# Designed miniproteins, single chains, continued (3), part 58

Each design is a single chain, and the fold is of that chain. pLDDT is the mean over its residues in the fold that is shown.

## One batch from the design tools (miniprotein)

Design m9991
Fold by ESMFold2-Fast:
Structure m9991 (fold): chain A 91 residues (1-91)
Amino acid sequence: MSPREEARRIAEELRKLADEEKDPTVRQGLRHAADLLMELADIASDEELETAVRIAKKGLENIKKSKDPLEKEIDVALLTMHLAVLKRSQA
């Protein structure tokens, strides 16, 4: 799978988790992370996208392991922050 295809697959998985999430803050954060990853898939180089995919995979793993709503919120916020930083470095 190309990094771009993998990024889009992970973004779809994040959106699916958001649809299943009852906490509105976590749901919004998951959607935001998915949107950032989709934007990166459209504009980032393959090398930068490999980094984004690696970060997104680890973030998704942490989110799935979190049982406490606060831990989930923090994990989602960290994922969105890392993806946003990568998007800004696209100069």
Scores: mean pLDDT 84

Design m9992
Fold by ESMFold2-Fast:
Structure m9992 (fold): chain A 93 residues (1-93)
Amino acid sequence: SVEEQLKQIDELLQSALAKSKTEAEKLIARANGLVQRAILYAQEGKYDEALELLERARELYEEAGKLSGDEKLLAAALKAIDTMIAEIEKKKA
């Protein structure tokens, strides 16, 4: 009985984790798309639009990190965004 209950709990946890991972992957894909658009806008001198897209990408990466529990992925993505923001702000000044 205990062994059967533990197996059911494990199956439910694995299903929930797989679902959360799929949602996190979708958010990461959206964030990556926004980063690519921000790079293009920055190349065109559209710095305000680029910064706006990078802030949206940051929010999506933070949400994905919370869903996946992958703090290392979140830290790397946020560091990359912070670097891009700093470079764009330097070009605006």
Scores: mean pLDDT 81

Design m9993
Fold by ESMFold2-Fast:
Structure m9993 (fold): chain A 90 residues (1-90)
Amino acid sequence: ELVVAEEGETLEEFIQRQINKLIEEGKAKDLTTFDDLEKLLESEDPEVRANAIKTLAEKFPERAKPYLEKALSDPDPLVQKTAREELEKL
């Protein structure tokens, strides 16, 4: 089971690794929960936020829509681009 005893970047790193694994293996439902992905959307790392948005859209398309719409206003162009592309797939 996942035990997160550390703060900030460590939490983001653990979840980022899970997201990358989910994307690569196509097993999104098994490794990362919606709550974990929501935490990544608050990450200081735009790459982490972009991956979280992509995984949210793939795992939870109906629930992801409001988060994708919010991400269109993200200050980082990578996050904005990812949100737009995932919204177009929905």
Scores: mean pLDDT 68

Design m9994
Fold by ESMFold2-Fast:
Formats: C-alpha cells, sequence, structure tokens
Structure m9994 (fold): chain A 78 residues (1-78)
C-alpha cells in the first residue's frame, strides 16, 4: 500500500513534468495548475487527476489529450 502510494506520487510528478514540457514544445498557451495521485478504493491501483488552465479551447483540448495519454501510460506502468 505505502509503496504504491509513493509510486503514485512519483508518477504524478512525472506527469506534470511531461505535460508542461509538451505545452512548452508546442507553444500552447496552457499550463498545469495541479496534479494529484490517490489510491483506488480497493488499494490495487492509482488514479491521477490533472488540472489545466488554458487561454483557448484548442490549447485546452490538445494539452488535455496529451495529459490523458501520459496519465494512462504512467498508471499502466504501476
Amino acid sequence: TSALAYAGILAAAEVRREVERFAEEHGLDAEVTDVRASLTADGKGVTIEVRIRAASEEARRLLEEHARRVVEEKVAAL
């Protein structure tokens, strides 16, 4: 339990870093305001929530799509 919780925190930090890098590399007027990791109710998995602030719907959509893929990849690796 504790090891998975810690792994989730590290995964959340990597998600923030990768999503912020994507926004910078693609010149998106959008930023990550928060990333949170929590254990699922059964303690067998991790949920990662990403909060995004964007100046346009296009920037929001692009960053949200990338964030979703990064979260999926990091959670699947746990």
Scores: mean pLDDT 84

Design m9995
Fold by ESMFold2-Fast:
Structure m9995 (fold): chain A 82 residues (1-82)
Amino acid sequence: MEEAERVRELIEEIEEAVKAGDKAKAAALTTALVLRVLSEENPTEEMVEALEEGAKRLEELGDKESAELLRKAAEEARKKLE
C-alpha cells in the first residue's frame, strides 16, 4: 500500500532527525506527516499501525511532542476506519 509505505518513510526520517538532535527538523517532518494523514480520506489499518509504532519509537528516543502528534494523527485516522 503506497500511503502506508510513505508514512513509514516519513517516520524513519523523523527518527533520524531526533537521533541527530535536530529538533526543528523532527518537528517539521512530524507536522508534514500529520497534515498528510489528516488529508487522507481513506486511511488504512496499516497506516494507523505505522503511526502508533512510530509514536512509541519517538517517545523512547525522548521526542514526546512528536510522539503525541503522531498518536493524535493515528486516532483521527482510526475514526475514519469506523
Scores: mean pLDDT 82

Design m9996
Fold by ESMFold2-Fast:
Structure m9996 (fold): chain A 64 residues (1-64)
Amino acid sequence: ALPSVLKKLEELKPKVEASGDPYLLKDLEEAKKLIEEGTVKSEVAAALTLIGIEFDLKYGLIRP
């Protein structure tokens, strides 16, 4: 696993928990599953999911 992906996951965990947003919690769990899958494709998908979480935390979650 890329160390940057794991560090970003750890950084975002307390922020997602503090937000109480169920969509952000779901996305965080999805990122964890992608990291556990252990493929290059799943690591890229995890990184993109974590970037999305960081964006939503900074600018507010817009639901479809």
Scores: mean pLDDT 75

Design m9997
Fold by ESMFold2-Fast:
Structure m9997 (fold): chain A 88 residues (1-88)
Amino acid sequence: MLSEKELQEKLKSVPVSDIAAVIRKELGWDTVSLTDRFGSPGEAVSRFNYTIEKFRNGEISLSQFGERLSLSPEEVKKVKEALEKLVS
């Protein structure tokens, strides 16, 4: 199991689009799911990608990432495990 900082360091070389694709697949999210959470399609996609970039760059914690995306603790755990597989 990686620490959050080790995960963030490994993710710095991964494109935001690849991280976004892994998260969406793990959570079963499409554009409609993002719109339901954030209120508009364009804002939802931009907010999602921006939040990923902030986490990847080490600017926010995994907890803050989950809060910004309105994830449950179970969803945060699934995202962490999926991202650890992406960087292994």
Scores: mean pLDDT 78

Design m9998
Fold by ESMFold2-Fast:
Structure m9998 (fold): chain A 58 residues (1-58)
Amino acid sequence: ENQKLYVVNPLNHVVHEEDYNKYLQGTPEEIISLEEYEELKKKNPLIPDTSVISGKPF
């Protein structure tokens, strides 16, 4: 499952507004929030090491 559902430009981020709310309000102790980000990167190899939300290298 590559390039499925997760298609977003980090500058525009017009794909899903709900995604940002999920990560912003996510619990840092809960690994599932972080695991979702890795799942998105795994499904889309085009996603760089930089976070879409943070805009920094991870």
Scores: mean pLDDT 43

Design m9999
Fold by ESMFold2-Fast:
Structure m9999 (fold): chain A 97 residues (1-97)
Amino acid sequence: MVEELEAALELVRRLKEKIDQATSKDEMINALKEAKAELEKRFPGSEIAQGLLEFLDSIINTIKNAKSIEDAKNIAKQGLDSLEAVLERRLEEARKQ
């Protein structure tokens, strides 16, 4: 669990950087899809990974429906910031066990 949470945090942080650098909705969606593929390869069958995959799919769908590139970036950043906070909290709890 700790290794999965640490890897997920690193991936979310890298993904936030890619979203900041993206110049189109397609670039943002591709970055999210690459993150999903990495999670599936590294942690097949993990319940934590499954939850993250579903969350990333939700962000992708929201980006597709965004009115502008800036709206898409704001939505993606808010989602990833929330996810990062949840993962940091879970990692702190896991390290105390």
Scores: mean pLDDT 81

Design m10000
Fold by ESMFold2-Fast:
Structure m10000 (fold): chain A 132 residues (1-132)
Amino acid sequence: MEKEKEIFETLEKAVEAARNGDLDTLKEYLRKLAEIIAEMEEVSPKLIGRVGNLLARTLLIVYERFGPEKAKEVFEFFVDALIEAGVPLDVARQIIANTLLTLKIFTMDDPEAQKLIEEMEEIALRKLREVE
């Protein structure tokens, strides 16, 4: 309960940082999010889904305000943060998959966003393969 509350408080701050255009503060909250997840003994599928949905909304804000390259940079930072924090690979893969699937749904009428998401999928696949 306490860790789940901390996750959602951290995600709310991440969304606010993205809305304010403070990408450095956003990255710090994404790092904190990864660290909290890594400390959890169990991460439920429902929690993974909710985290993925809120991350997709955060990335959509970055994409709409700063364009595809900044959205890709923030996404790559988050993947690196999950790996560095020691989040189990199965949990990291599920969070990333839920985030990208939700982002595809939000942007289905935007061909540039669909191409960006394909590039994000390739980044995640490459980075997760480099971890045993």
Scores: mean pLDDT 87

Design m10001
Fold by ESMFold2-Fast:
Structure m10001 (fold): chain A 61 residues (1-61)
Amino acid sequence: SDQDVIDAMKLGGIQGEMDFGKMTAGVVYTLGADVAQWSGAASQKATRQVDVYGKFLIDLG
């Protein structure tokens, strides 16, 4: 059980345990996004993308 959580966290980074982070990380992964884009190379753009996707995911359910 804990191992599954650890694996999920590693796959989605520190967002893995957070519901919001899980969905956001999942979307980024599906897009095949670059880690640099997510981590801070384009922090402004990455944050905007997360916010937009988060809104749509929340709205869907």
Scores: mean pLDDT 43

Design m10002
Fold by ESMFold2-Fast:
Structure m10002 (fold): chain A 74 residues (1-74)
Amino acid sequence: SAAARAAALAAQGRAAAERGDYVTASKYFALAASLAPDDADIRAAMYEAAARANEQAGDLEGAKRHRALADSLR
């Protein structure tokens, strides 16, 4: 299911972040957001996770874009 795929991608994002690979983590979290069920709060949470990973990677512009996407869902 799309929900199961989104959960698996979020788990891969967390694993990437745990090993310090924040660029890969941000991509997995953003993809998880796009595949999440039509639940705006869950999608926003995934975009916020992607934004935090972008900040850890030094991608401040990517972080701003993902936060804007999260805000647009609330």
Scores: mean pLDDT 84

Design m10003
Fold by ESMFold2-Fast:
Structure m10003 (fold): chain A 89 residues (1-89)
Amino acid sequence: LTPEQQEDIDRALIIIGVSIIIQYAKKLPDEEKRKEVIELANKALDAINAGDYDTAIEYLRKLKEVLKDDPDGVRLAERMIEIAERLKA
């Protein structure tokens, strides 16, 4: 893979992954936590679409903190942070 191809793949993966986090959040029993995760995920997507990976990482870290008691949610958020860090580089 060229660096350009890897960046295109990582962009697709993070968009899909954050969309999965939104679908996951819709099933959370806590309404306030659900709303906050969806808001943060949408803000992360906006930052990704703008090419602002520093801002995307900040929102993904906040999202991970909201989900801190949820191991599956933490794992999803950590994976998206890893991809955003690669795209930032």
Scores: mean pLDDT 86

Design m10004
Fold by ESMFold2-Fast:
Structure m10004 (fold): chain A 69 residues (1-69)
Amino acid sequence: SLEDELRALIAELEAELARLEAELARNPGDQSLRARVEHLRRTIAGARAALASGDPVVIRAAVAELRAL
């Protein structure tokens, strides 16, 4: 289902976020890395909101956007 696909994509992004946050903790002055972490946090928040909406049109759009990343 699209919901399962979106959950899988969110899980992949959360794993990447954890990796980048660990890297940022080692390099706290890295502004480029900080920007990537902030962007990824916003992306995950948007995807979770789409999933929580229960709207198939919104979920389909979110899956398409994440697949384009």
Scores: mean pLDDT 90

Design m10005
Fold by ESMFold2-Fast:
Structure m10005 (fold): chain A 96 residues (1-96)
Amino acid sequence: SEKEEKLKKLIEELERQIEAIERQLELIKAGKSAIPNTEEVIEELELNREKAELLIKYLEALLNKDEKKKEEYKKKLEELGVDVEEFEKAIEEYLK
C-alpha cells in the first residue's frame, strides 16, 4: 500500500513532465519559441515524451502486477536507449 502510493506519486510526476514537454512542443511548432536547430529540439522532446510515456506504462504494470506488460515496456524502453537496470535499482531505492 505505501509502496503503491509511492509508485502512483512517481506516475503523477512523470505525467506532469509529459504535460510540460507537450506544452513546449506546442509553443515551438506554433512558432512562439525562436530556437535554432528546431527540428533536432523537436525530435529530442518527442523522444523524451515517448520515454516518459513508456516509463508510466512500466510503473502501471508494476502496480497491476502484470509481469507480461512489465517485460514488454522494459523491452521498448531498452530499444529507446534507456538503462532499465539502473532505473529498476532507482525504483527499488525509492520504494525502500
Scores: mean pLDDT 84

Design m10006
Fold by ESMFold2-Fast:
Structure m10006 (fold): chain A 72 residues (1-72)
Amino acid sequence: AEEAEEQALIDEMNRLAAELVKDPDVTEQKIRDALLELLKKHGRLDLEPLAESIAKMAVIGREDGAAVRAAR
């Protein structure tokens, strides 16, 4: 039950980050803040390092795509 609830929350964080990162003007901080609000709502601030990692990886993925285009 606990593992299933944690996985559902992780999936929700990844979905939220993926939606936010579609906007090229969205910063890592905005994604992190949105994920932290989700964690606060669920009482799972112990997952803050995971939220930080998800936000950072989402932005890196976007920037890597832009860098590949710039290298053309």
Scores: mean pLDDT 76

Design m10007
Fold by ESMFold2-Fast:
Structure m10007 (fold): chain A 92 residues (1-92)
Amino acid sequence: SYEVEAKATENTVEVLVNGKTVGTGGGKAPDGSAVTVGLANENGIVAFAVGIAKVGEVGAKAVVNPPSGVHRVAAGTSYEGGHAEATVEVVN
């Protein structure tokens, strides 16, 4: 299984797989506030996790068992411009 997470930092949004950053995007987070972070497949079309966290903390998390193949994961935020994408190849 794959642990997929999204984290908003001060100046970036990150997608993590099994604790390792696999994709990074831009977006400046609001100072001192909790932010909503989401995870979706296929460039944001199918959402599969959402949460609220402080900047620097994991906001969205899912444990998934994808079939073999190429998977696209997108992360987005409640603030403007916060997004990241990652492509993960799963081989069983």
Scores: mean pLDDT 76

Design m10008
Fold by ESMFold2-Fast:
Structure m10008 (fold): chain A 89 residues (1-89)
Amino acid sequence: MLELAEKILEVVSRIALIALYKKDQDTAREILRLGREAVTALVGKKDIDKALELMDRIIELARERYPDDPEVQALISELEKLKEEVKKV
């Protein structure tokens, strides 16, 4: 649980950093907010369905905002893999 939460926060933080580098502070703040809520659901509340829902919202936001960014697409793929690990908990 905690290791998965740490990996999720690492990937989420990297997407947010890319958004900040692109001067998109609103997207960066929203991604970080969703990431914190996903981790709180996963480790604090043990609400797997809510954690997966929030991770999907991060993926969708990143895809919509940066569809042609290969680094963002790689991080989305990493987050999709982490979703499969969350489902196994």
Scores: mean pLDDT 86

Design m10009
Fold by ESMFold2-Fast:
Structure m10009 (fold): chain A 50 residues (1-50)
Amino acid sequence: EKHYKINVTMENPKNIDVAIKAVNDQGYKSKEEVTAVMEQGASLLKFELV
């Protein structure tokens, strides 16, 4: 089975709080899932396949 781990790069401290919370609290395993949440709350993170 395929899954993805999200690596978060902090570029803006104000927007990062929502992004880090979404990744850490919900443990998303898909880049698209995290991106959808991020674009509603923050958009200054880069996501990478691992």
Scores: mean pLDDT 48

Design m10010
Fold by ESMFold2-Fast:
Structure m10010 (fold): chain A 89 residues (1-89)
Amino acid sequence: SHYQKLVELIEKGASKEELRKFLAEVGKAPDYVLSDKQIREAEAMALASLLPEERQRELEEELASAPEEEQVERLIELGREVLEERKRR
């Protein structure tokens, strides 16, 4: 899936510009129309897909009243923790 490829790029330490290029190719859109916010939201969605379903539900409740930007950053943080745990095992 597109999210699996995006996760692989994130795990490899891809730059924001590499992520922008990938998302533009997938979305068939020019890379210059993708904002930093949209790229960050795509990272959050891809990384959130790595979390167990039960943890995703807990996060939805925890973040229900948080600003959108805080929700995005929290999802990225937790998804990156899952990637680091995978590297250790």
Scores: mean pLDDT 75

Design m10011
Fold by ESMFold2-Fast:
Structure m10011 (fold): chain A 89 residues (1-89)
Amino acid sequence: DELLKKLEELINSLPKDTSLDEALAEVRDFLAEYLGEEVLPLMEKVKKALEEDSLKNPEKLSKLTLHIIYLLAKKFNRKKLLEELEKYL
């Protein structure tokens, strides 16, 4: 998926000292061009998963949401979240 490839490149290009909140803002701004207002509820779910290092109602999350969580979890070394994501990706 071209969108996911560009998103992975964006996340990997962020400085090593980038905070989670700064990374979430960059991802939100990137995705807003593709999703419009739908980006807001999606990013809220992404933020919650990364802050809690766990998935809530993973069966109700879109594949896009799960992949975004995966890319950010990998960058910020959220090991528990990555283990949970293996069951859904």
Scores: mean pLDDT 83

Design m10012
Fold by ESMFold2-Fast:
Structure m10012 (fold): chain A 105 residues (1-105)
Amino acid sequence: VLDSLISALQQIKGDLEEAKKLLEEGKIDEAILLLREVKAQLDYLEGTAKSLGLDEVAELLDKAKKHVDEAIRALEEGDIDKALEHLDKAISYIEEAIKKLEELK
């Protein structure tokens, strides 16, 4: 189950990096769509982590999810720079979550 969570989070990290690239290319609508999917996936994985008693991981995923939500709001307001800052924070929290899961193996 830990390997499945790590794989899912690695995919989410990749999707967040892709969203950053889309924003840098001016593909705002595609980035927003991808970020909405990422937010839904993070919500699901946060619930999974909580059900497994992985409280620290769940907290990191909640923080990542909140930063993705703030990035979406920034984009809806036309603030690309603010969105990129929030995506960097989200990626950092995902990296911390992956590290915590690897330490549990």
Scores: mean pLDDT 89

Design m10013
Fold by ESMFold2-Fast:
Structure m10013 (fold): chain A 75 residues (1-75)
Amino acid sequence: MKAAEKTKEAIERMRELGKKVDEDHKAFLEQQAKQVESLMKSGIEAKNPKALEAAYKMAEKAIETVKQALEGEKK
């Protein structure tokens, strides 16, 4: 399922970003990744494409939030 594959790639991007950020942002990304992974597994099990879409959007929002926070550190 392509939506599940995109969500897995988003989780990987969150974890990769976590290696490059401070501990607080890393903890946030790990927490969000667990929620996204749980929602993805539930969506696959229920064959619910809206749950998979929600999981993907949650991952994208978490990545964007951390990137915006890092950009906000620019003076």
Scores: mean pLDDT 78

Design m10014
Fold by ESMFold2-Fast:
Structure m10014 (fold): chain A 94 residues (1-94)
Amino acid sequence: SMAEELVREIARRFTEAALETGKPELAVAGLELLYAWRNRLPVEELRERAAQLKDPRMRELAELIAETLEAIRRGDFERARELAERMIELAKEL
């Protein structure tokens, strides 16, 4: 499906960005998105998990993963790509 192709594309791109920047958090974010997609996790469950994170930057990345998943499930691929770009930029700031 186009949605599954986009999830895999985002995960691959996050791995490439992690290798280029030395920020493993991006590779982890890509894996979390892929895992949530494959296991059909509710977006609300991802948001609840994000809220429990003590690190503000990890919490922000986790919240963006939830928003990206929601956008992909709605077929809003433009929004999903925008959110993916934002996650890459945020990770560079550390």
Scores: mean pLDDT 86

Design m10015
Fold by ESMFold2-Fast:
Structure m10015 (fold): chain A 72 residues (1-72)
Amino acid sequence: MTVEAALDVLDAIVEAAPHQTEDQRAKMTDAFIKLLEKMPKSDAKKIALYAKDKLSDDPVIVKKIDEYLKKL
């Protein structure tokens, strides 16, 4: 997985999140984390922190990203 591909997925999540249910946002975040798991840990951490900043107002997404960051 490339950094550019992960950022492209993040941009799609940011655009879609306001129009999604809580369950849809949870599933999209789980898929995003699975993509990050295919990357070097240093790159995954930077992207996860950036995603948390961009989506800071979404408690479902923030919680899942925090759980992922704790495992790194």
Scores: mean pLDDT 81

Design m10016
Fold by ESMFold2-Fast:
Structure m10016 (fold): chain A 62 residues (1-62)
Amino acid sequence: MTPFEVAVRSIDDSRRRITDDLRRQGDRDPSLRPVVDQQSSDVGKTSDTMIDLVRDGYLQDS
């Protein structure tokens, strides 16, 4: 595996784990739903940006 492939996989894995945990929290306590939804959206946007930056760097190194 390349360092960039590992980085992208790590970011994606972390995003999935975080959003899965947030979903579980919202399912257990509906009063947290607005906070969970906001955090899930923020995590998704941040992860997408990080992956784009890593991918762009990888293409430049190729």
Scores: mean pLDDT 76

Design m10017
Fold by ESMFold2-Fast:
Structure m10017 (fold): chain A 93 residues (1-93)
Amino acid sequence: SKEAEEIKKEFDEMIAQGMSGQEIAEKLREKVLKLYEEDPEAAREVQLYVATHGAPKIAERLLAEIDDEAKRAEIRADMAAYQAKLAAYKAAL
């Protein structure tokens, strides 16, 4: 979605500026939570992007703000699966 692409771009810009994981999480939290309410699939795409491109700790912090425990567990499992695939790929190089 357009919203997901805007959040990804903002994340990339904050990483490039050397912002801390805490500052990035605080700035993106409300946008990501709103996206989970409006388009959960787009929100998973953003969380996957954050997890694979820089800061697993930022993704975990954003997930901790979601009140739906089942939804948090699903997204956490998806992120863990992608991190495992990335680690396996790097190990094969």
Scores: mean pLDDT 76

Design m10018
Fold by ESMFold2-Fast:
Structure m10018 (fold): chain A 81 residues (1-81)
Amino acid sequence: MEEIVEKAKKIIEELKKKGITLDEKSKEFVEGKAEYLSDTYGADYEKALIVFEAAELLKKAGKNEEAEKLAQEFMKLLLKK
């Protein structure tokens, strides 16, 4: 879990440095996703927020495959307990 969160943090910093940001609607989507995963699966809200912010930023950068892999990896770790 920590490894994927650290990877996500680096992705966020790199993409924000390049001027890629989330609009308000995308931020609401990420927050809602993190809340859903926290409430339904017991995910750490802060960690889910970081990972899904990174995934959404990757989508904005046109890196859809990398975004999907990051989200899937987080979900696999979450569902394993």
Scores: mean pLDDT 82

Design m10019
Fold by ESMFold2-Fast:
Structure m10019 (fold): chain A 85 residues (1-85)
Amino acid sequence: MLSQDQILGNLYLHSERDRVWGLTRDGKLDQDKGLAIIDVLLILSYMLNVLNKLTYEQVKKEVEKLWKMSTDEVKEYKKELEREL
């Protein structure tokens, strides 16, 4: 059965993916940065749902960090997360 963390975390991640797509389409977010953020959101979804390594609060905190990062910082963070898969 899905945990409460998985239910809440998935709702949050879906909302954040929609936000990235919307901002990128409107030209308010660089396409390269938007794609890099989407990739990290997919990895976080895998860690939440398959690996059970994240709580909802941890997912929220990691996504808040992404919005503060540069494009290069997001790409490096993606590489770091992929090493843990």
Scores: mean pLDDT 84

Design m10020
Fold by ESMFold2-Fast:
Structure m10020 (fold): chain A 85 residues (1-85)
Amino acid sequence: MKALVLAPSLELALPVAGLLIKQGYEVTIRIVKSVEETREAIKENRDADIFVVIGPKEFYDAAVELGLVPLMPYVPEGPTIFTRE
């Protein structure tokens, strides 16, 4: 199973990525600083089974706009998990 982790820094992404690797996921980390970078990273990795977004609500909103299904409500400054539909 494949997972994409989107975060504004590697420091924020690494703990989440480590947990996903322990669960048997192949993890791709993308460092994103803008809504446009978030959209691009999701589009390039649409084959992922789950997506983790860390950042402001606008990054979460971009993931929803691209058709990803949130498995939880938005968590301010925390990880939000999405699945592909």
Scores: mean pLDDT 85

Design m10021
Fold by ESMFold2-Fast:
Structure m10021 (fold): chain A 100 residues (1-100)
Amino acid sequence: MSILQKVEKLIKQAKKAIKEGTPEGKQKAIELLDQIAGIGLLASVVMATETGDEEKALQYSNEIGELVLKAKQAIEAGDVETAEKYLDKMLEKFKEVMAA
């Protein structure tokens, strides 16, 4: 399974968990976001190694980290729509990393 496929699966699981509207669903979504953040760090290391563009790799790592933080904040606030938007933006950033 590719990095992009793993991230897509985790994002779909996180969206399902937050839509449950339960404390258990919120906790599961946060745990899934932590997994996505870990994959983002690994993807940034791979990008830096393959392209030699450390600045661009750090930029993507920081952007993914910021989106994870904002998604966690939206989940904590019970804002499902905003959380889903940040999850979609995370997938977009992973696609950018894979295309670069």
Scores: mean pLDDT 81

Design m10022
Fold by ESMFold2-Fast:
Structure m10022 (fold): chain A 58 residues (1-58)
Amino acid sequence: MDEAAERLRKEYPEVAGYEYLFSELLPGSTNEQRAEAILKVRQGESASDVIAEAKAAV
């Protein structure tokens, strides 16, 4: 997980500080989908709702 989270941060530096979401978003998601989910949390959506939507999209 840590190595995949580092790759995501290198590709999308804007996700720095949201590493706690990576363990929930990494399974079955692309880096683009993970970055989009984290951007929604940054814009004020609840992390639990965004994680649930990401899991449902798998």
Scores: mean pLDDT 67

Design m10023
Fold by ESMFold2-Fast:
Order: C-alpha cells, then sequence, then structure tokens
Structure m10023 (fold): chain A 69 residues (1-69)
C-alpha cells in the first residue's frame, strides 16, 4: 500500500522533471529519497525514470540515490 503510493509519487515527479528542466536536480533528489525509503520498489522507480527522462536526468537520480545510501 505505501509502496504503491510512493511509486505513483515517483512517477509524477519524473514526469514533472521532464516538463521543467530548470528544477531537475530538485526532482531527482526527491525521487532518490522515495527510492531509498522503499527499497522493494527502488528498481522499478529507477527503470521508469531511465525510460522516460534524458540520460543526464537519469544519472542525476542514480547519483542522488547513491549519496542517500
Amino acid sequence: MEEQRAFEEAKKLAEEMAKDPSKFDTYARRIAELAARHPQIAGEILLYVVKITTPEQGAAVVRALVDAL
């Protein structure tokens, strides 16, 4: 239940990151925080981000996640 809500929030943040590049570092950090809090769905979150965003934006999420660990 909590994991499904976190995944939906992460998808929404990834879509907003694609729409507003000026704030992508902020969105990347928030997505990484969600993935760190919900390790069971972290892989699904990262896969979705990589699939819908630029390589630069995807790399920013991965770096933020590593820093959060």
Scores: mean pLDDT 78

Design m10024
Fold by ESMFold2-Fast:
Parts: C-alpha cells; sequence; structure tokens
Structure m10024 (fold): chain A 60 residues (1-60)
C-alpha cells in the first residue's frame, strides 16, 4: 500500500515537472524522481514506468 501511494506521487511529480519544463528529457525526469523518492521503496523500473505514465497522461 505505501509503495502504491509512493508510485502515484511519483507519477504526479513527473507530471508537475513536465508541465513546468516540457523540454525535460525522460532521463532528466527519471533522475529527479530517483532523488526525490530515494527514501521510498520504488525500484528503478517503477520510476521509469511513472515517467512513461506521466508522458502518456500529458499526450492528450
Amino acid sequence: MSRTIAFQKAVLEAIRLLREDPTLSDEQVFAALKERFADEPLSDEEIQTAVEMARNMLAL
């Protein structure tokens, strides 16, 4: 459950970052999420998925 909440927060943070700076690369967003959620039980794969979900949600 805590992992699911952390994942949802990561997706929302990725959306926020991309809305503030749409020129950010996926690698830059991934790095920012890794740093922000370092204390959360999120894997690298989960963070990559969060970036992809944020991109898909912003694609209209």
Scores: mean pLDDT 81

Design m10025
Fold by ESMFold2-Fast:
Structure m10025 (fold): chain A 67 residues (1-67)
Amino acid sequence: MKVVVVVAEEKEEGLERAIETAKEQLGATEIEVVRAPDAAAAIALGQAIAKETGLLVVAAPGGGLVS
């Protein structure tokens, strides 16, 4: 299963944790990392990707699921 991880450029802390969450908690076999300029843009982009593709999205730095 493909999972998209969206990272805010300003807060790249938590990228490793978000990837770990996608693999361990969501069973991701394929991970795509997308960068956004800030946390608000990362959330908005993650929601747009989830809506358009139906894929699971995890936002960094907190590793929270965007839905």
Scores: mean pLDDT 71

